# Designed miniproteins, single chains, continued (2), part 90

Each design is a single chain, and the fold is of that chain. pLDDT is the mean over its residues in the fold that is shown.

## One batch from the design tools (miniprotein)

Design m7120
Fold by ESMFold2-Fast:
Structure m7120 (fold): chain A 64 residues (1-64)
Amino acid sequence: MLSKEEALDKAGAALANGDLALARRYLESAGAHPTDEQLREAAALFRAGRSAEARALLERLLGL
């Protein structure tokens, strides 16, 4: 099982690359249950260069 911190970093990298399926797998490995809408929102934020907001969304999903 991934730590929440490892899941945050790995899911963030996957979303920045547009890989929503891989990001979901990392988040679920840390006990999160993201919706498709939440994953699309985080990916859109990363693509817009709003990485701090994207990471904050992932932190909330992970309970950080």
Scores: mean pLDDT 85

Design m7121
Fold by ESMFold2-Fast:
Structure m7121 (fold): chain A 91 residues (1-91)
Amino acid sequence: TEQAQQQVARGLAYVEKALSYLDKGDVEKAKEYAERARDALQKALQLQPDPLVEQALKEVEKGIEALEKGDVEEAKKHLERAKELLTQALA
């Protein structure tokens, strides 16, 4: 649905913000935006199931877990993968 697509687009924008904050060394803001991305993608899946969005949500959750452990490089890999999946979902 169009509403689901809007939530996927919000999730992508939040993932991009999280990655931008990691590049600036702001782990706290990166985690905040990754959590906002998780919330948007959960809402998208409630509106319309999508395997790419489901996989992207799992990658965002792994990114958040990596940030909680202080593993910025691992978090960046998971968030970059989420960005790829969400870009594909919106194509």
Scores: mean pLDDT 91

Design m7122
Fold by ESMFold2-Fast:
Order: sequence, then C-alpha cells, then structure tokens
Structure m7122 (fold): chain A 82 residues (1-82)
Amino acid sequence: SGRELLSKIFSYAAELVNVALETPEEELEEALERKIREAIEELGKENALLAAKFAAAVLSAEGREELAELVLRLAERVVREA
C-alpha cells in the first residue's frame, strides 16, 4: 500500500509541475488549485501538500522559483480551506 500511495504522490507532483509550466498565466492559479483539490480528494490533505512540496522542489531545481513559490502558496491555502 505504501508503494501505491508514494507513486500517486509523485504522479500528482509531476502533474502540478506540468500544469505550472504549460498553463497560460491568466488560467494558472485556477488550474493549480483544481489539481491540488483533485490530489486532496484522492490522497488526503497531508499527502496532497507533500505532492505540492515535491512539485515546488522540482520547479526550484529547474530555476522556476516564482512558480515553486506559487505552487506552495496555493497548496497551503487550498489545504487550509478544504
């Protein structure tokens, strides 16, 4: 079960990275929030936040620090409000 959960966490992290990189600026926050809510529904709040932290780490490593900060800020907010 732990392997399946971890695979899903990394899958959502990869999807968040892809959304951050591929979504137009005007749609970006809404698209990220939607993906975070999907992760909360499937994984729960703690694991959704962990997926967002992995996504932010990848974005920071790629030099996309502004996107990394946005992903973390939105994830913290959506998790708190869910």
Scores: mean pLDDT 89

Design m7123
Fold by ESMFold2-Fast:
Structure m7123 (fold): chain A 85 residues (1-85)
Amino acid sequence: SIRDNLIKTSNILNSGASQGDQLSTQFDNRSQQLRQQAQQSTDPQTRQQLLQQSDTYQQTRDSYRQGRDNLQQLATDYNNQAQSL
């Protein structure tokens, strides 16, 4: 039962990592769209706001990527622990 619980936890963590990866991709795409809009803008204030929002989405992307990596590492650790039982 301990082994089964560790495997189940590993699978849940990997699912969470996959969701984090999908979210990071969405925020990366939104960031790129905002940068493209900023380049097309002739208004300096609008351009600055779009670039600031793009930077915020890049920070959110990086946060989800870090979360993904942490969850993947934890999933691997739990799976390895299960295999050692």
Scores: mean pLDDT 91

Design m7124
Fold by ESMFold2-Fast:
Structure m7124 (fold): chain A 64 residues (1-64)
Amino acid sequence: SEENARKAAIAGATVASLKARQLGLDPEKAAEIGSEVGRKYGEQGITPLEAAKRAAEEAIKKLK
């Protein structure tokens, strides 16, 4: 659903940004990637929490 995708994008951006800050990476770029990846998983029906976890992992990988 669109609501699930939106929630997953917000959660992905939030978790990715926080993780990036802890690691000394760019939190704004992490939020952008986390939002995009989180939305993608949310569109597939994955829960916001699980989507956020995956999105954060992918965002951190791209920024290292």
Scores: mean pLDDT 87

Design m7125
Fold by ESMFold2-Fast:
Structure m7125 (fold): chain A 71 residues (1-71)
Amino acid sequence: PSFMGADEATDDPEEAKKIAEELGKKYGAPAGYWFSMKMPSFYELYGEEYKDYAEEMGKKLGISPGDVPLL
C-alpha cells in the first residue's frame, strides 16, 4: 500500500492531527503512524508534542528519535 498524500498534509498542527486521525480510522493504523509520515516537518515545526512520540518510538525501536521510520 503506497500512500503519497502524507507530503500534502497541512502545516497546521490541528488539521494535521485531524488528517492523521481520519487516516488511522480509515486504514486502521494509529494516528502516530500518519504523523510519522510527515515527521521531519512535525518534529521540527511542532516538536514539543511530537518529540515525545518520536522519543517513545525511538526507545521502542532502539534508534534515535530523528530516525524514527516513516511508515
Scores: mean pLDDT 52

Design m7126
Fold by ESMFold2-Fast:
Structure m7126 (fold): chain A 112 residues (1-112)
Amino acid sequence: MVTAKAIAKVYENKKEIEELAKKGELEEKEAEFLLGVNEGVIQIAAAVGAVSEFNDRLRREADRLLTVDGVPQSAVDALRQRRIQDYANNIHPELLERAREIEKEGEKLFEE
């Protein structure tokens, strides 16, 4: 929610730049540069949002396991380390898909 709202604000800025360019109020090269920067910010924000959501899920899983009788902190730490390794090796495509979803959620909020 928070990340999608932030991205919606960046999309508002992108649309304003496009409109100023169409009206001839921005030089073509300046508009292209600003739109490129804006697109990069959207993609970075969406990727950071996806990573933040994954980290929050890992934290909630750890907290849940620590409330179960007989699960030691060392076992929880080992599971978290494995999740981080799985993220690095296998979760990248899912992260990219989630980042694209957050980007689209921001675009929809901007359009509303």
Scores: mean pLDDT 71

Design m7127
Fold by ESMFold2-Fast:
Structure m7127 (fold): chain A 66 residues (1-66)
Amino acid sequence: MEEERREQARIAREKLLELIAEHEPISPSEEGLREGLLTRIEIAREAKDEESLKAYEEALAALDKK
């Protein structure tokens, strides 16, 4: 169950990074995406899911470099 959740979090991270790169002119607002990622990071921390936490932190870092 948790392993499947971590796998889906990794896939979600990769898809999010791809959407950020591909849909740059068709906004989600950058701030909205950042808020979403911060919320997911908090949830992952509560769940003690370090891999999901790292995946979301990576997505956030990529968003900051955009």
Scores: mean pLDDT 65

Design m7128
Fold by ESMFold2-Fast:
Structure m7128 (fold): chain A 97 residues (1-97)
Amino acid sequence: DELKKYKEQIEKAVEAVVEGIKNPEGSEEVAEELKKKAEENKDKEVPSKEEMAEMMIKIEKGELDEKEIEEKEKKIVEAILKEAALKLEEEKKKKEE
């Protein structure tokens, strides 16, 4: 199932962002920028993991123009950043409870 494959890639990307914020190897400035971008996207309406996977499939098929690819890639990045911010908040909440 191609959708499942892309959903797994999205989940790994989210985990990579979370890890980069928690363990900034040699780039604390980059980690702060990443954290700020994640927080800025927390309140945005973003596509679901399924919708992101569908967008990735459409990009891979090569049927989209350059502008459509850029718009979809931007929404995927925003959604990954939002998921990372939500995971960081959930981990903090579990530590407090």
Scores: mean pLDDT 76

Design m7129
Fold by ESMFold2-Fast:
Structure m7129 (fold): chain A 84 residues (1-84)
Amino acid sequence: MKEVTLPRAHTPAELLATVAAGEGINLAKQGKKEEADRAIVDFLRRHAEQVKAVSPEIMDAVAAALEAAGLTNAAREVRRLKES
């Protein structure tokens, strides 16, 4: 599998917040909203256990940031995992 090394992430929760909010928003700003939305939803589903371990405050912030960027499906998936 392709390996990604991120020197600034110490926990799965922090990595999740960084990828979901940061990279999703960045792709959306580049005009790739559909690709970003799908990629983040796929990422969240693959890491559902880690997403559920993220604090509710961080999950709310991530969902709000994704929705503000127009990534509505990704934002909805974060909220679904939080409420499950």
Scores: mean pLDDT 67

Design m7130
Fold by ESMFold2-Fast:
Structure m7130 (fold): chain A 104 residues (1-104)
Amino acid sequence: KREEYRKMIREIAPNADEKFIEDVMTVLEPVPNPDKKLIGAVILFLSVTPDEERSKVAKELGEAIKNKDKEKIKEILSKFTHVPEDTRKGIIKILTEEVEKLEE
């Protein structure tokens, strides 16, 4: 399954380098069955994250998902003020919905 997700990331983001793919996979690691909506939201968020901070942000976001910490997810995304508010709200909603599924 992990290789299937890497392939999906490459199909959605064909110009992504291996480091970008690894950062997306870091965020998705705590999610047992990530759907295309979640993968797309993570790709979109990391694509607008500065390269020098991307791996750190991916690790922090992955840990927040693993810990089911919706507050931390909101905090992490709120620091990216250059991303339009509606886009940030959409990504936060997708990520927090996945945390709710993990709580079941």
Scores: mean pLDDT 78

Design m7131
Fold by ESMFold2-Fast:
Structure m7131 (fold): chain A 65 residues (1-65)
Amino acid sequence: SAAAAKHKAELEESIKMAEEITKLIKEGKSQDDIARKSAQLMKELLTKFGKLTPAIEAQINKFLS
């Protein structure tokens, strides 16, 4: 179904995000750098799948300054 295909695509993008965050941790990046990159990737993921609400965006943007 279209819903199953969309869910699979979202899961695959979520796994890629987790891999990028894990790489930053293994490279010894600061907690602030990890938080900023995690916030950026989360915002991109939520935007791609139409899940970014103004309330969620406002919370995420607190980590992007």
Scores: mean pLDDT 83

Design m7132
Fold by ESMFold2-Fast:
Structure m7132 (fold): chain A 60 residues (1-60)
Amino acid sequence: ADSIARVIAQHLVDEYGIPREEAEALAQRIVDEAAKVPDPSKRPVALGEIYRRELAELLA
């Protein structure tokens, strides 16, 4: 269980009213994509950038 994905999913539910199932799926995709970054020290920044990109697409 990834606590970061859980936090992102809860934020999406609370702030944007996204259904929990959809929010959990989106949060897991964001975390999985950030995990692909080879440099572990860059993953937190990548996660934030991926989150902003996905959120912008969702709100378009």
Scores: mean pLDDT 79

Design m7133
Fold by ESMFold2-Fast:
Structure m7133 (fold): chain A 70 residues (1-70)
Amino acid sequence: DRIDALRARLDALSTKISDLDTKYNTAVSNGDTVSASKLKTERDKTRAEQARVGTELMRLLGSDAEGVPS
């Protein structure tokens, strides 16, 4: 089921974002600006993917949440 696959992907992306955010904060705390910059880029990309997957899931569910611009 594509819906189940998208839900699993959202969960994986949420976990990845949390992990990247933790690593980013650690890099910043350690003064590792190079790693921090790379982690920020990966986090931003992962957040964008999460938003798109979430929108696709909502469309497939037919819920079209009130106030969500698509």
Scores: mean pLDDT 80

Design m7134
Fold by ESMFold2-Fast:
Formats: C-alpha cells, sequence, structure tokens
Structure m7134 (fold): chain A 77 residues (1-77)
C-alpha cells in the first residue's frame, strides 16, 4: 500500500482525527464526505507510521478497503 504524508489539519477536517486520537502504529478506518475525500468515496485504512509534531504532519500507509463510504468519521482497529 502507498505511503504518504498528510497534515494534521487535513485529518481533522476529513475524518475528525485529531492529534490526541493518533498514535504511531495505530490503524484506523476512515471515511469522509465526498467533498473532502482521499480522491474517492471509499473507506480507507490508515496505518500511522510516524508523527511529526513540529511540522504538524503524519506519515501514513493508505489502503483502499473497497467499501463505499456513506458517512464521515473514523474507527480505530
Amino acid sequence: PPVTTLSLSFLERAFGLTAADLEVGGVYLVSSLPSNSLGDHHVHRLTVLGIDAANQEVTVRVEDTGEKATEYGYRRL
């Protein structure tokens, strides 16, 4: 699965994931409204690989689950 860097502000706007909710090694199922998605309307799995508090960035592994997103939010696995 692709590895990318996302801003903390993006994660909060897109999924409601704040810095307080995130931990390195954490795995999260995320879904967003169509206007603020990861490029589609599917539920994605995010694995947190690193948190850069100084730059307010998170390095994540992103996987498309293939499940259609119908709501906004996240669930930790």
Scores: mean pLDDT 79

Design m7135
Fold by ESMFold2-Fast:
Structure m7135 (fold): chain A 88 residues (1-88)
Amino acid sequence: SSFEKLVKEIAERLKELGIKSLDEITVEQAREIFRRYLGLPEIVTDEEIVNIVYGTSLPEGEKDALIRLKYSIKHPSELGKAVKEALK
């Protein structure tokens, strides 16, 4: 499914950044993941991350899950849970 592909892509990008657990992810690392995953230029604000995610061709549910990923250590989303499992 598109969700499973998204989970695998995000987990791969996290591994490329040397992140082994979402419990250790910072907001800055989340920005770097969005930048690399979406192939976008420099991201300087949380508002830009939101605009970029909602500007993508991804389904709205996946966009919301991507935004929640930056806070997954505090408020785990369905995507955050799946990415944590994929990182094991």
Scores: mean pLDDT 54

Design m7136
Fold by ESMFold2-Fast:
Structure m7136 (fold): chain A 71 residues (1-71)
Amino acid sequence: SDNSLKSLWQSMTDLVENASKGDKDGVSKSISNVNSSLNQLNSEDSQLGNQLQPSVDSLISQANNIINGTS
């Protein structure tokens, strides 16, 4: 549980950093890592994973909007 949560936190941090730098390839890799970490967390603690899913989805959407320049 702790390791999966730490992995999710680190992946989300990497996503924010890559988005802030305009690194499209970095954002793509970070999204993959965030989804993998969230899937691991869901397999260990489905209630916590479901609780965090909307925040993760929102963060991914915001990162994609930043790097793609979508309105």
Scores: mean pLDDT 83

Design m7137
Fold by ESMFold2-Fast:
Structure m7137 (fold): chain A 56 residues (1-56)
Amino acid sequence: MKPDPEAAGRGAAEAAELLGAPATPEAQRAGSDKYAEDPNANGAQLTQAAMDAAGA
């Protein structure tokens, strides 16, 4: 498996947007950063990081 932190961040931001969070560059970056520092983070954790950044 060759996951891209950039793709993971985009997926997390899109999942957060589906849950009603605003689509922001900060949300995508938070998802990418979370994935890069914790590759064991699951989709829910990545989405939570994106939602937190978008809601701030």
Scores: mean pLDDT 73

Design m7138
Fold by ESMFold2-Fast:
Structure m7138 (fold): chain A 67 residues (1-67)
Amino acid sequence: SALEEIDALVAEAREAILAAPDAATAARIQKETFERLIREFPDHMEYILAQLGELGALFRERFPELP
């Protein structure tokens, strides 16, 4: 299903953010993941935004001094 594919891409992005050497790389992963999800699953915008909220929380946890 589309939701399972979205969840898989988000999980992949989460692992990549955790492995990222710096904040710039992690931010790029978030941006590229968002652009891909919106392109491939335009009918699931609200669900995508909720999942990206979780990636944003992970980013802030790993890089707490960034706005």
Scores: mean pLDDT 82

Design m7139
Fold by ESMFold2-Fast:
Structure m7139 (fold): chain A 79 residues (1-79)
Amino acid sequence: MEEELKKKAEEILSEVLGKKATEEQVNAATKLALAHFFEDEEELAYAKEVLKKLGLSDEQIAKLEEKLKELAEEYKEKL
């Protein structure tokens, strides 16, 4: 699950950025997806702050969050 989620997060993140994402950005995006899956408010806030520090704009973070939330909901339905 985690490896598959990481690969999908990397794909979505690269599309949002229009370029290859860094490992740090992929890890932060994966944490954001997991935070939506577990409904962890603290992890959600932390992951967004990390992405912002890694150079993502507020618009890019919002777009990424929307797509990762959908991904997390898909994993919840398959459980």
Scores: mean pLDDT 79

Design m7140
Fold by ESMFold2-Fast:
Structure m7140 (fold): chain A 51 residues (1-51)
Amino acid sequence: MKKIVVKEGTVEEAKKKLEPLLPRSATIEIVGDKELLVKSSPLDSYFLTRF
C-alpha cells in the first residue's frame, strides 16, 4: 500500500493518469483532497515503486 500526494491538478486527474501505469490488480482510493492510496496485491508491490 502506497500513499501518493498530488502536487498539481486534481486527485481525479492523477487517478486517471496512474490507472494505466498500474497492474490490473491494483486499486486507487481518494483519501484526501490531494492524496491517493494505491492498493495492490503483494505480488505486484514492485511495480508501485516506479512512481
Scores: mean pLDDT 65

Design m7141
Fold by ESMFold2-Fast:
Structure m7141 (fold): chain A 81 residues (1-81)
Amino acid sequence: MIADPAAQKELGARLRALRDARPDLSQRKLAEAAGVSQATVSRWERGETAASLETVRALARALGAEDQLAELQVLAHEART
């Protein structure tokens, strides 16, 4: 399966920007919320890999960005298809 590298990179950049707006949220805390390792969150934020649609929902809730959930899910879908 060929991921869309532009969508994957944009998803990662948005996740990082949302976390940077929340200094109380480390990559470790996001990893705990998503049920993954901190290294996985780091790879998502760098656009090296894409989170699943379900994982993006968990991340949006943890980041307080539920208002952006639909847009983040579209990016996650494009990054994986």
Scores: mean pLDDT 76

Design m7142
Fold by ESMFold2-Fast:
Structure m7142 (fold): chain A 79 residues (1-79)
Amino acid sequence: SALEAYKEEAEKLKKKLEEGAPLDEVIVEAGKALAKALKELYGEEGLEKLRKMIEEEKAAGLISEETAEKMLKAVEEVE
């Protein structure tokens, strides 16, 4: 299932982070995995909701402008 695929990718990304991968790189790859899962589960509507969440997190100051741009690019790459 899409959720199982996302869980597998999340576990791989956690391992990369534990092995010293840069956090921003891991966040972008996690965003790609989530975008793929949401597209498979909800189609275009899932991607639209994810884009809205990224914009809201940026507006709230939870993520940087640069991180938000990288995540949005990852979502477009899945479309």
Scores: mean pLDDT 76

Design m7143
Fold by ESMFold2-Fast:
Structure m7143 (fold): chain A 89 residues (1-89)
Amino acid sequence: MEELLLEAIKLGFERSKSREDIIRLTADVLYMIGLEIEAEFLGDQELLERVRALTEKLVEAYKNGDDEAIEQAREEMARLSREIAERLK
């Protein structure tokens, strides 16, 4: 996660056209870190792997400047967050 966060910040500075874009990227990565912590707490290895795969997909979408892929990844983040919340009941 430290390496991923550093890469996300670096990509934000290199690719973002505005401070708002950098903030959005940073917020998305921090949100995914939260989901990874929750998945680890649940002890669900499959869920943890899904969170990590989605994080990698999100970072690659930002790296490529693909707004549609970013929005798709954000929708998947929201769905995964709801699934994790149901397990934390």
Scores: mean pLDDT 74

Design m7144
Fold by ESMFold2-Fast:
Structure m7144 (fold): chain A 63 residues (1-63)
Amino acid sequence: MELVEELKKAIDEMFEHTRKLYELYKKAQEAGKITPEQEKEINKHVEEMREAARRYRELRAKL
């Protein structure tokens, strides 16, 4: 992939993790509580979002 396409992919990954976080929030509302398993999934997506943001910064520095 070209650097511009890699940057776009990193941005898309950040948005995808945001959508997954929102879906987990909806499940928690339906259950009336957040389970330990849901909390682990939320933390996983937050970390993946941070990693995508770090990758974006590295790719942007190469432009």
Scores: mean pLDDT 77

Design m7145
Fold by ESMFold2-Fast:
Structure m7145 (fold): chain A 70 residues (1-70)
Amino acid sequence: GLEESLKVAREIGRELAELVDRLREEAEERLKELGLEDLPEEIREKLIDVYIITGLSDEELLELAERLTK
């Protein structure tokens, strides 16, 4: 029934939220490793969001950072 479907949806939502939190932490650490931690906050947030959505490589992150800072 609907109640059972909602319980499953809530569990999936919780797991996805936890995954997004882990991906955000990984993205922040990746930016640190690439020396991008000193970029303006707006640019850093855009890079983190793109990393979470697309899973960019280190090279692609560096290229995107260069484009966003122009």
Scores: mean pLDDT 76

Design m7146
Fold by ESMFold2-Fast:
Structure m7146 (fold): chain A 71 residues (1-71)
Amino acid sequence: MYVVVTREEAEEYVKKNKLKPKSDQEIIREVNRLIEEGNYKKAAKVIAAQSVLRGGDGVAEVSTEPSKVLP
């Protein structure tokens, strides 16, 4: 199953939390930590929010299947 965040949700999350663009390494670290904690919805919001801040579409999907997340 996937958790989805829309552009509108991402833009609101950026504004509410006064988020700034992060490096790819910082995003990967934060997202992986949230996934390990089982917080897939917040991981998707982080990805979508950073996409919006970088001029992307702000849509993100995160798999909730552990076997699909492992390297």
Scores: mean pLDDT 70

Design m7147
Fold by ESMFold2-Fast:
Order: structure tokens, then C-alpha cells, then sequence
Structure m7147 (fold): chain A 97 residues (1-97)
């Protein structure tokens, strides 16, 4: 599965916009994130923070784990948390948050 195919699948589950999908693809390519856990973590970060800008890290982790479970994928919570923190920093630097 390509990064684009994986992002499309998680975007369907989370209702991401085309602009949000491109943002995730750009970050994934820039930081060489190819794993489903990383992609789900980025997608969950965008979806949760769009609905609640003050959402906790734990709320984003929960959403990412729900997406991964729906896809039948096992993932390490530590890796999910690390990706969320890095991606949130990137979004703030881009002025998206």
C-alpha cells in the first residue's frame, strides 16, 4: 500500500479534507513515515484538533487506536504518542494550529 492509499483509507474513517490529506502526505514524505500507526496518528491529530483545539494527547491516541483497530492493525502506543507530538510541533510551525 502506498502512503497515498493509506492516507485515503484513514481519511475516509475520520472525514479529512483534501487539504488535510495533503498536509499528512507532505509530513509523511518529509519525515519518512511509512507505517500505518504513524499515518493514523497524524490523521487522528488533525481530526481531533479540528473538533477540539484543546484536546489532550490521550484523546488523540484513543482516536488513532480506534482507526488502527478498524483497519485491523496492531500498533505500539509509544510510537503513536511520539508521532502525535512531532506532528503537532510541525503544524504549529506551519501556522495551521
Amino acid sequence: MTIEELVDRVAELLGLTPEEKELIIEFAKDFNITDPAGIAAMAATVAVLREDPNASLDEIVKRAREVLKALGIEADEKSIRATILTFRTYLRHRGVL
Scores: mean pLDDT 81

Design m7148
Fold by ESMFold2-Fast:
Structure m7148 (fold): chain A 87 residues (1-87)
Amino acid sequence: MVTLDRLGETITLKPGEKVTLRPAPGLVVALQVISGEGKVKITRDGKEEIKDIKPGDYFVLRPGEELTLENLSDKDITLRVVALGPA
């Protein structure tokens, strides 16, 4: 289940903010970067990764997978939740 129960919704992360998303069972979703750039920390199943992101990048979430994304940059990062279809 997504933390915001609205597909197509935009999420703006200020510097140091986090968002945690869990797709509904049977649903594959993506987090698409709409605006902003820089380093983010991705926590997936207790594993942490640091990635540089740019507009147009996306992260795919499988059904029931939990992902936490933290903005490590000094700028706002705006993301959109997109449904990719059933798993």
Scores: mean pLDDT 75

Design m7149
Fold by ESMFold2-Fast:
Structure m7149 (fold): chain A 75 residues (1-75)
Amino acid sequence: KLRELLRKEGVSEEEIEEILRAIENKDTATVAAFLNDLADRPEVGAALVEIARILAERVFADQVAAGRAAARALG
């Protein structure tokens, strides 16, 4: 899913393997740097939102869970 999206946006297989390793290691700094680099590429538009969502769910899971808990408390 993520690999397919990155490949479609022209990201190299080597870069894809690096980002997948960063996700497995929960290296948030590397993931953030990668997203910032993608945001600077004019050809990567609509897919950036979906890629960012997948990365946030995998690497920032605790922050996403905290946000959902807050939303439930407000409802």
Scores: mean pLDDT 69

Design m7150
Fold by ESMFold2-Fast:
Structure m7150 (fold): chain A 80 residues (1-80)
Amino acid sequence: EVEEALKETMKKVQELVKKGTEAEKQKDYETALEYYEKALEILKEFKEKYGEKLSEQQKEGLETAIKDLEKLIKEIKEKL
């Protein structure tokens, strides 16, 4: 259950981050921001719903992904 949900969530996040990165390469910072914000929302929602059920390693991975994405969003907003 939790492992499958985490795997599905991370696949969706990776797809969104990839789209954001491609937009960023084209200097389309507004589109990049939209994709990164969607990815962050998905990660935060997953943490709220499943965070308690995650192993320590899974929690660390999720928290790292959230922080990395928050930093990326901040950097993009500074370019707008």
Scores: mean pLDDT 85

Design m7151
Fold by ESMFold2-Fast:
Structure m7151 (fold): chain A 96 residues (1-96)
Amino acid sequence: MKPLSKEEFDIVAEFTLLEIKAVVSLQAARRYLAQGDFDAARAHLEEARKTVEEMEKLIEENKDKLSPEIYKDMKATVEGLRAEVDALEAEVDAAR
């Protein structure tokens, strides 16, 4: 019912920047995997994993400052990105 507070808006903005960073890292990892550069693929995959962990930490540390609906959506985004990281890690390991 209320517009986002400045604090909630700042958290959403930081989360969105981390989401973009995670997606870019996953896309880079997939591109390097397609090129057969497994070392570069693993490096970008590790960056994506670390970024997803930062996203989870951000929402858990700020759960009391987020509306339940926004928290639920953010948590779903984190779980989705984690699943993509795990799937791509399995693809890199299978491509040995």
Scores: mean pLDDT 86

Design m7152
Fold by ESMFold2-Fast:
Structure m7152 (fold): chain A 80 residues (1-80)
Amino acid sequence: SMEEKRKELAQEAIDLATELANRSDALHKAGITTPTPEQRELAERLRKLMEELGIKIPESDDYSALAGTAAVAAAVELVL
C-alpha cells in the first residue's frame, strides 16, 4: 500500500540522515569543514527521499542541520 511504501521511505530517510549526521560530526571533530563527495551523495539521496515523501526541507550546505531536520520529519511519518 502507499502507507507501507511511505513508511519504508521514511525509515530509509532516517537511516541516511543518521549516516550523514555521523559522518558530518566525525569530520567536524577532525577540523574538516569542506563537504566530502560521500556527504554530498548522502545529502542528495536524502533530499530525493524527502521529496518523494512530499516533505519540504530547506536547502543547506550544513549537512548536520539538514540531517537533523530530515530525521525529525521522517520520524513523524514513520510513527503516523
Scores: mean pLDDT 80

Design m7153
Fold by ESMFold2-Fast:
Structure m7153 (fold): chain A 83 residues (1-83)
Amino acid sequence: NSSTIVNLASLLSSLLNIPEEDLIKDLELFYRGGPEYLGTFLLGLAGQYPSLSKLGKIGLDVLTGTISSSDALQEALKVLQQH
């Protein structure tokens, strides 16, 4: 999960022009907060950034308990690695 958070933060930093260290802190905070916090964060990103719209389904799936928080991080990373 630590490696996944770092890799996801790096991709988001590049896409959103936000410092990677700030995104690592946010992702760790929301991941530790549980599915409601992580799901809300991913839905927020999908709503604010059209390039991240695919994160909306992942955010909803983790909020509803369809996937785990760990699976949500992995799926988000996969989506952002694809062009």
Scores: mean pLDDT 84

Design m7154
Fold by ESMFold2-Fast:
Structure m7154 (fold): chain A 70 residues (1-70)
Amino acid sequence: SLEEKIKLYKESAENAERGIAQLDADLAQRQAAGVKLSPREEAILFTARNLLRVALEWSKYEIEKLEKEK
């Protein structure tokens, strides 16, 4: 159903937001502790965060589209 699809995308968006928050919190904690990230670690974290951002934006787009169909 339409409502089930919207719920699924909302859950996907919430999961992506939590993932971004966790990565940002972990990065902030490491920086506060004076731990310097290697270029490889920076690249991995940047990639992971960007993938989560893409998933979040896609989920938000799908929610908006489906809500307009109500």
Scores: mean pLDDT 84

Design m7155
Fold by ESMFold2-Fast:
Structure m7155 (fold): chain A 117 residues (1-117)
Amino acid sequence: VTVTESGGGTVPEGGSLTLSFTVSGTDFSESAVGWFIQKEGEKREAIAGIDVGRDGVVVALSGAGRVSVSVDKSKQTVYLNLSNLKKEDTGVYYGAVTVGTDPSNTVYGPGTPVTVV
């Protein structure tokens, strides 16, 4: 199982950015997938959790009104749309997939850095 992120970079405060990750090596149609952020000096925290088996139902969402998420099941790709970015949104963004029901079977991508200037 492999998770590959894209779309990171440097963006001005108040700007918008779309991140994506693609899952390979497994069928994710019955998996939980999500986005996480690792900020400097902080633990990795969940931004959005999605149950693909429940037609992409969002089970957790952080960032209130500035974050939206969508799933393309045919491409096994998850999109994170960030708007009105703030300097505190700076961090490394990770895509994740949990295979089966055990959270210890969560695979994270290598991360894509986002810097808000």
Scores: mean pLDDT 76

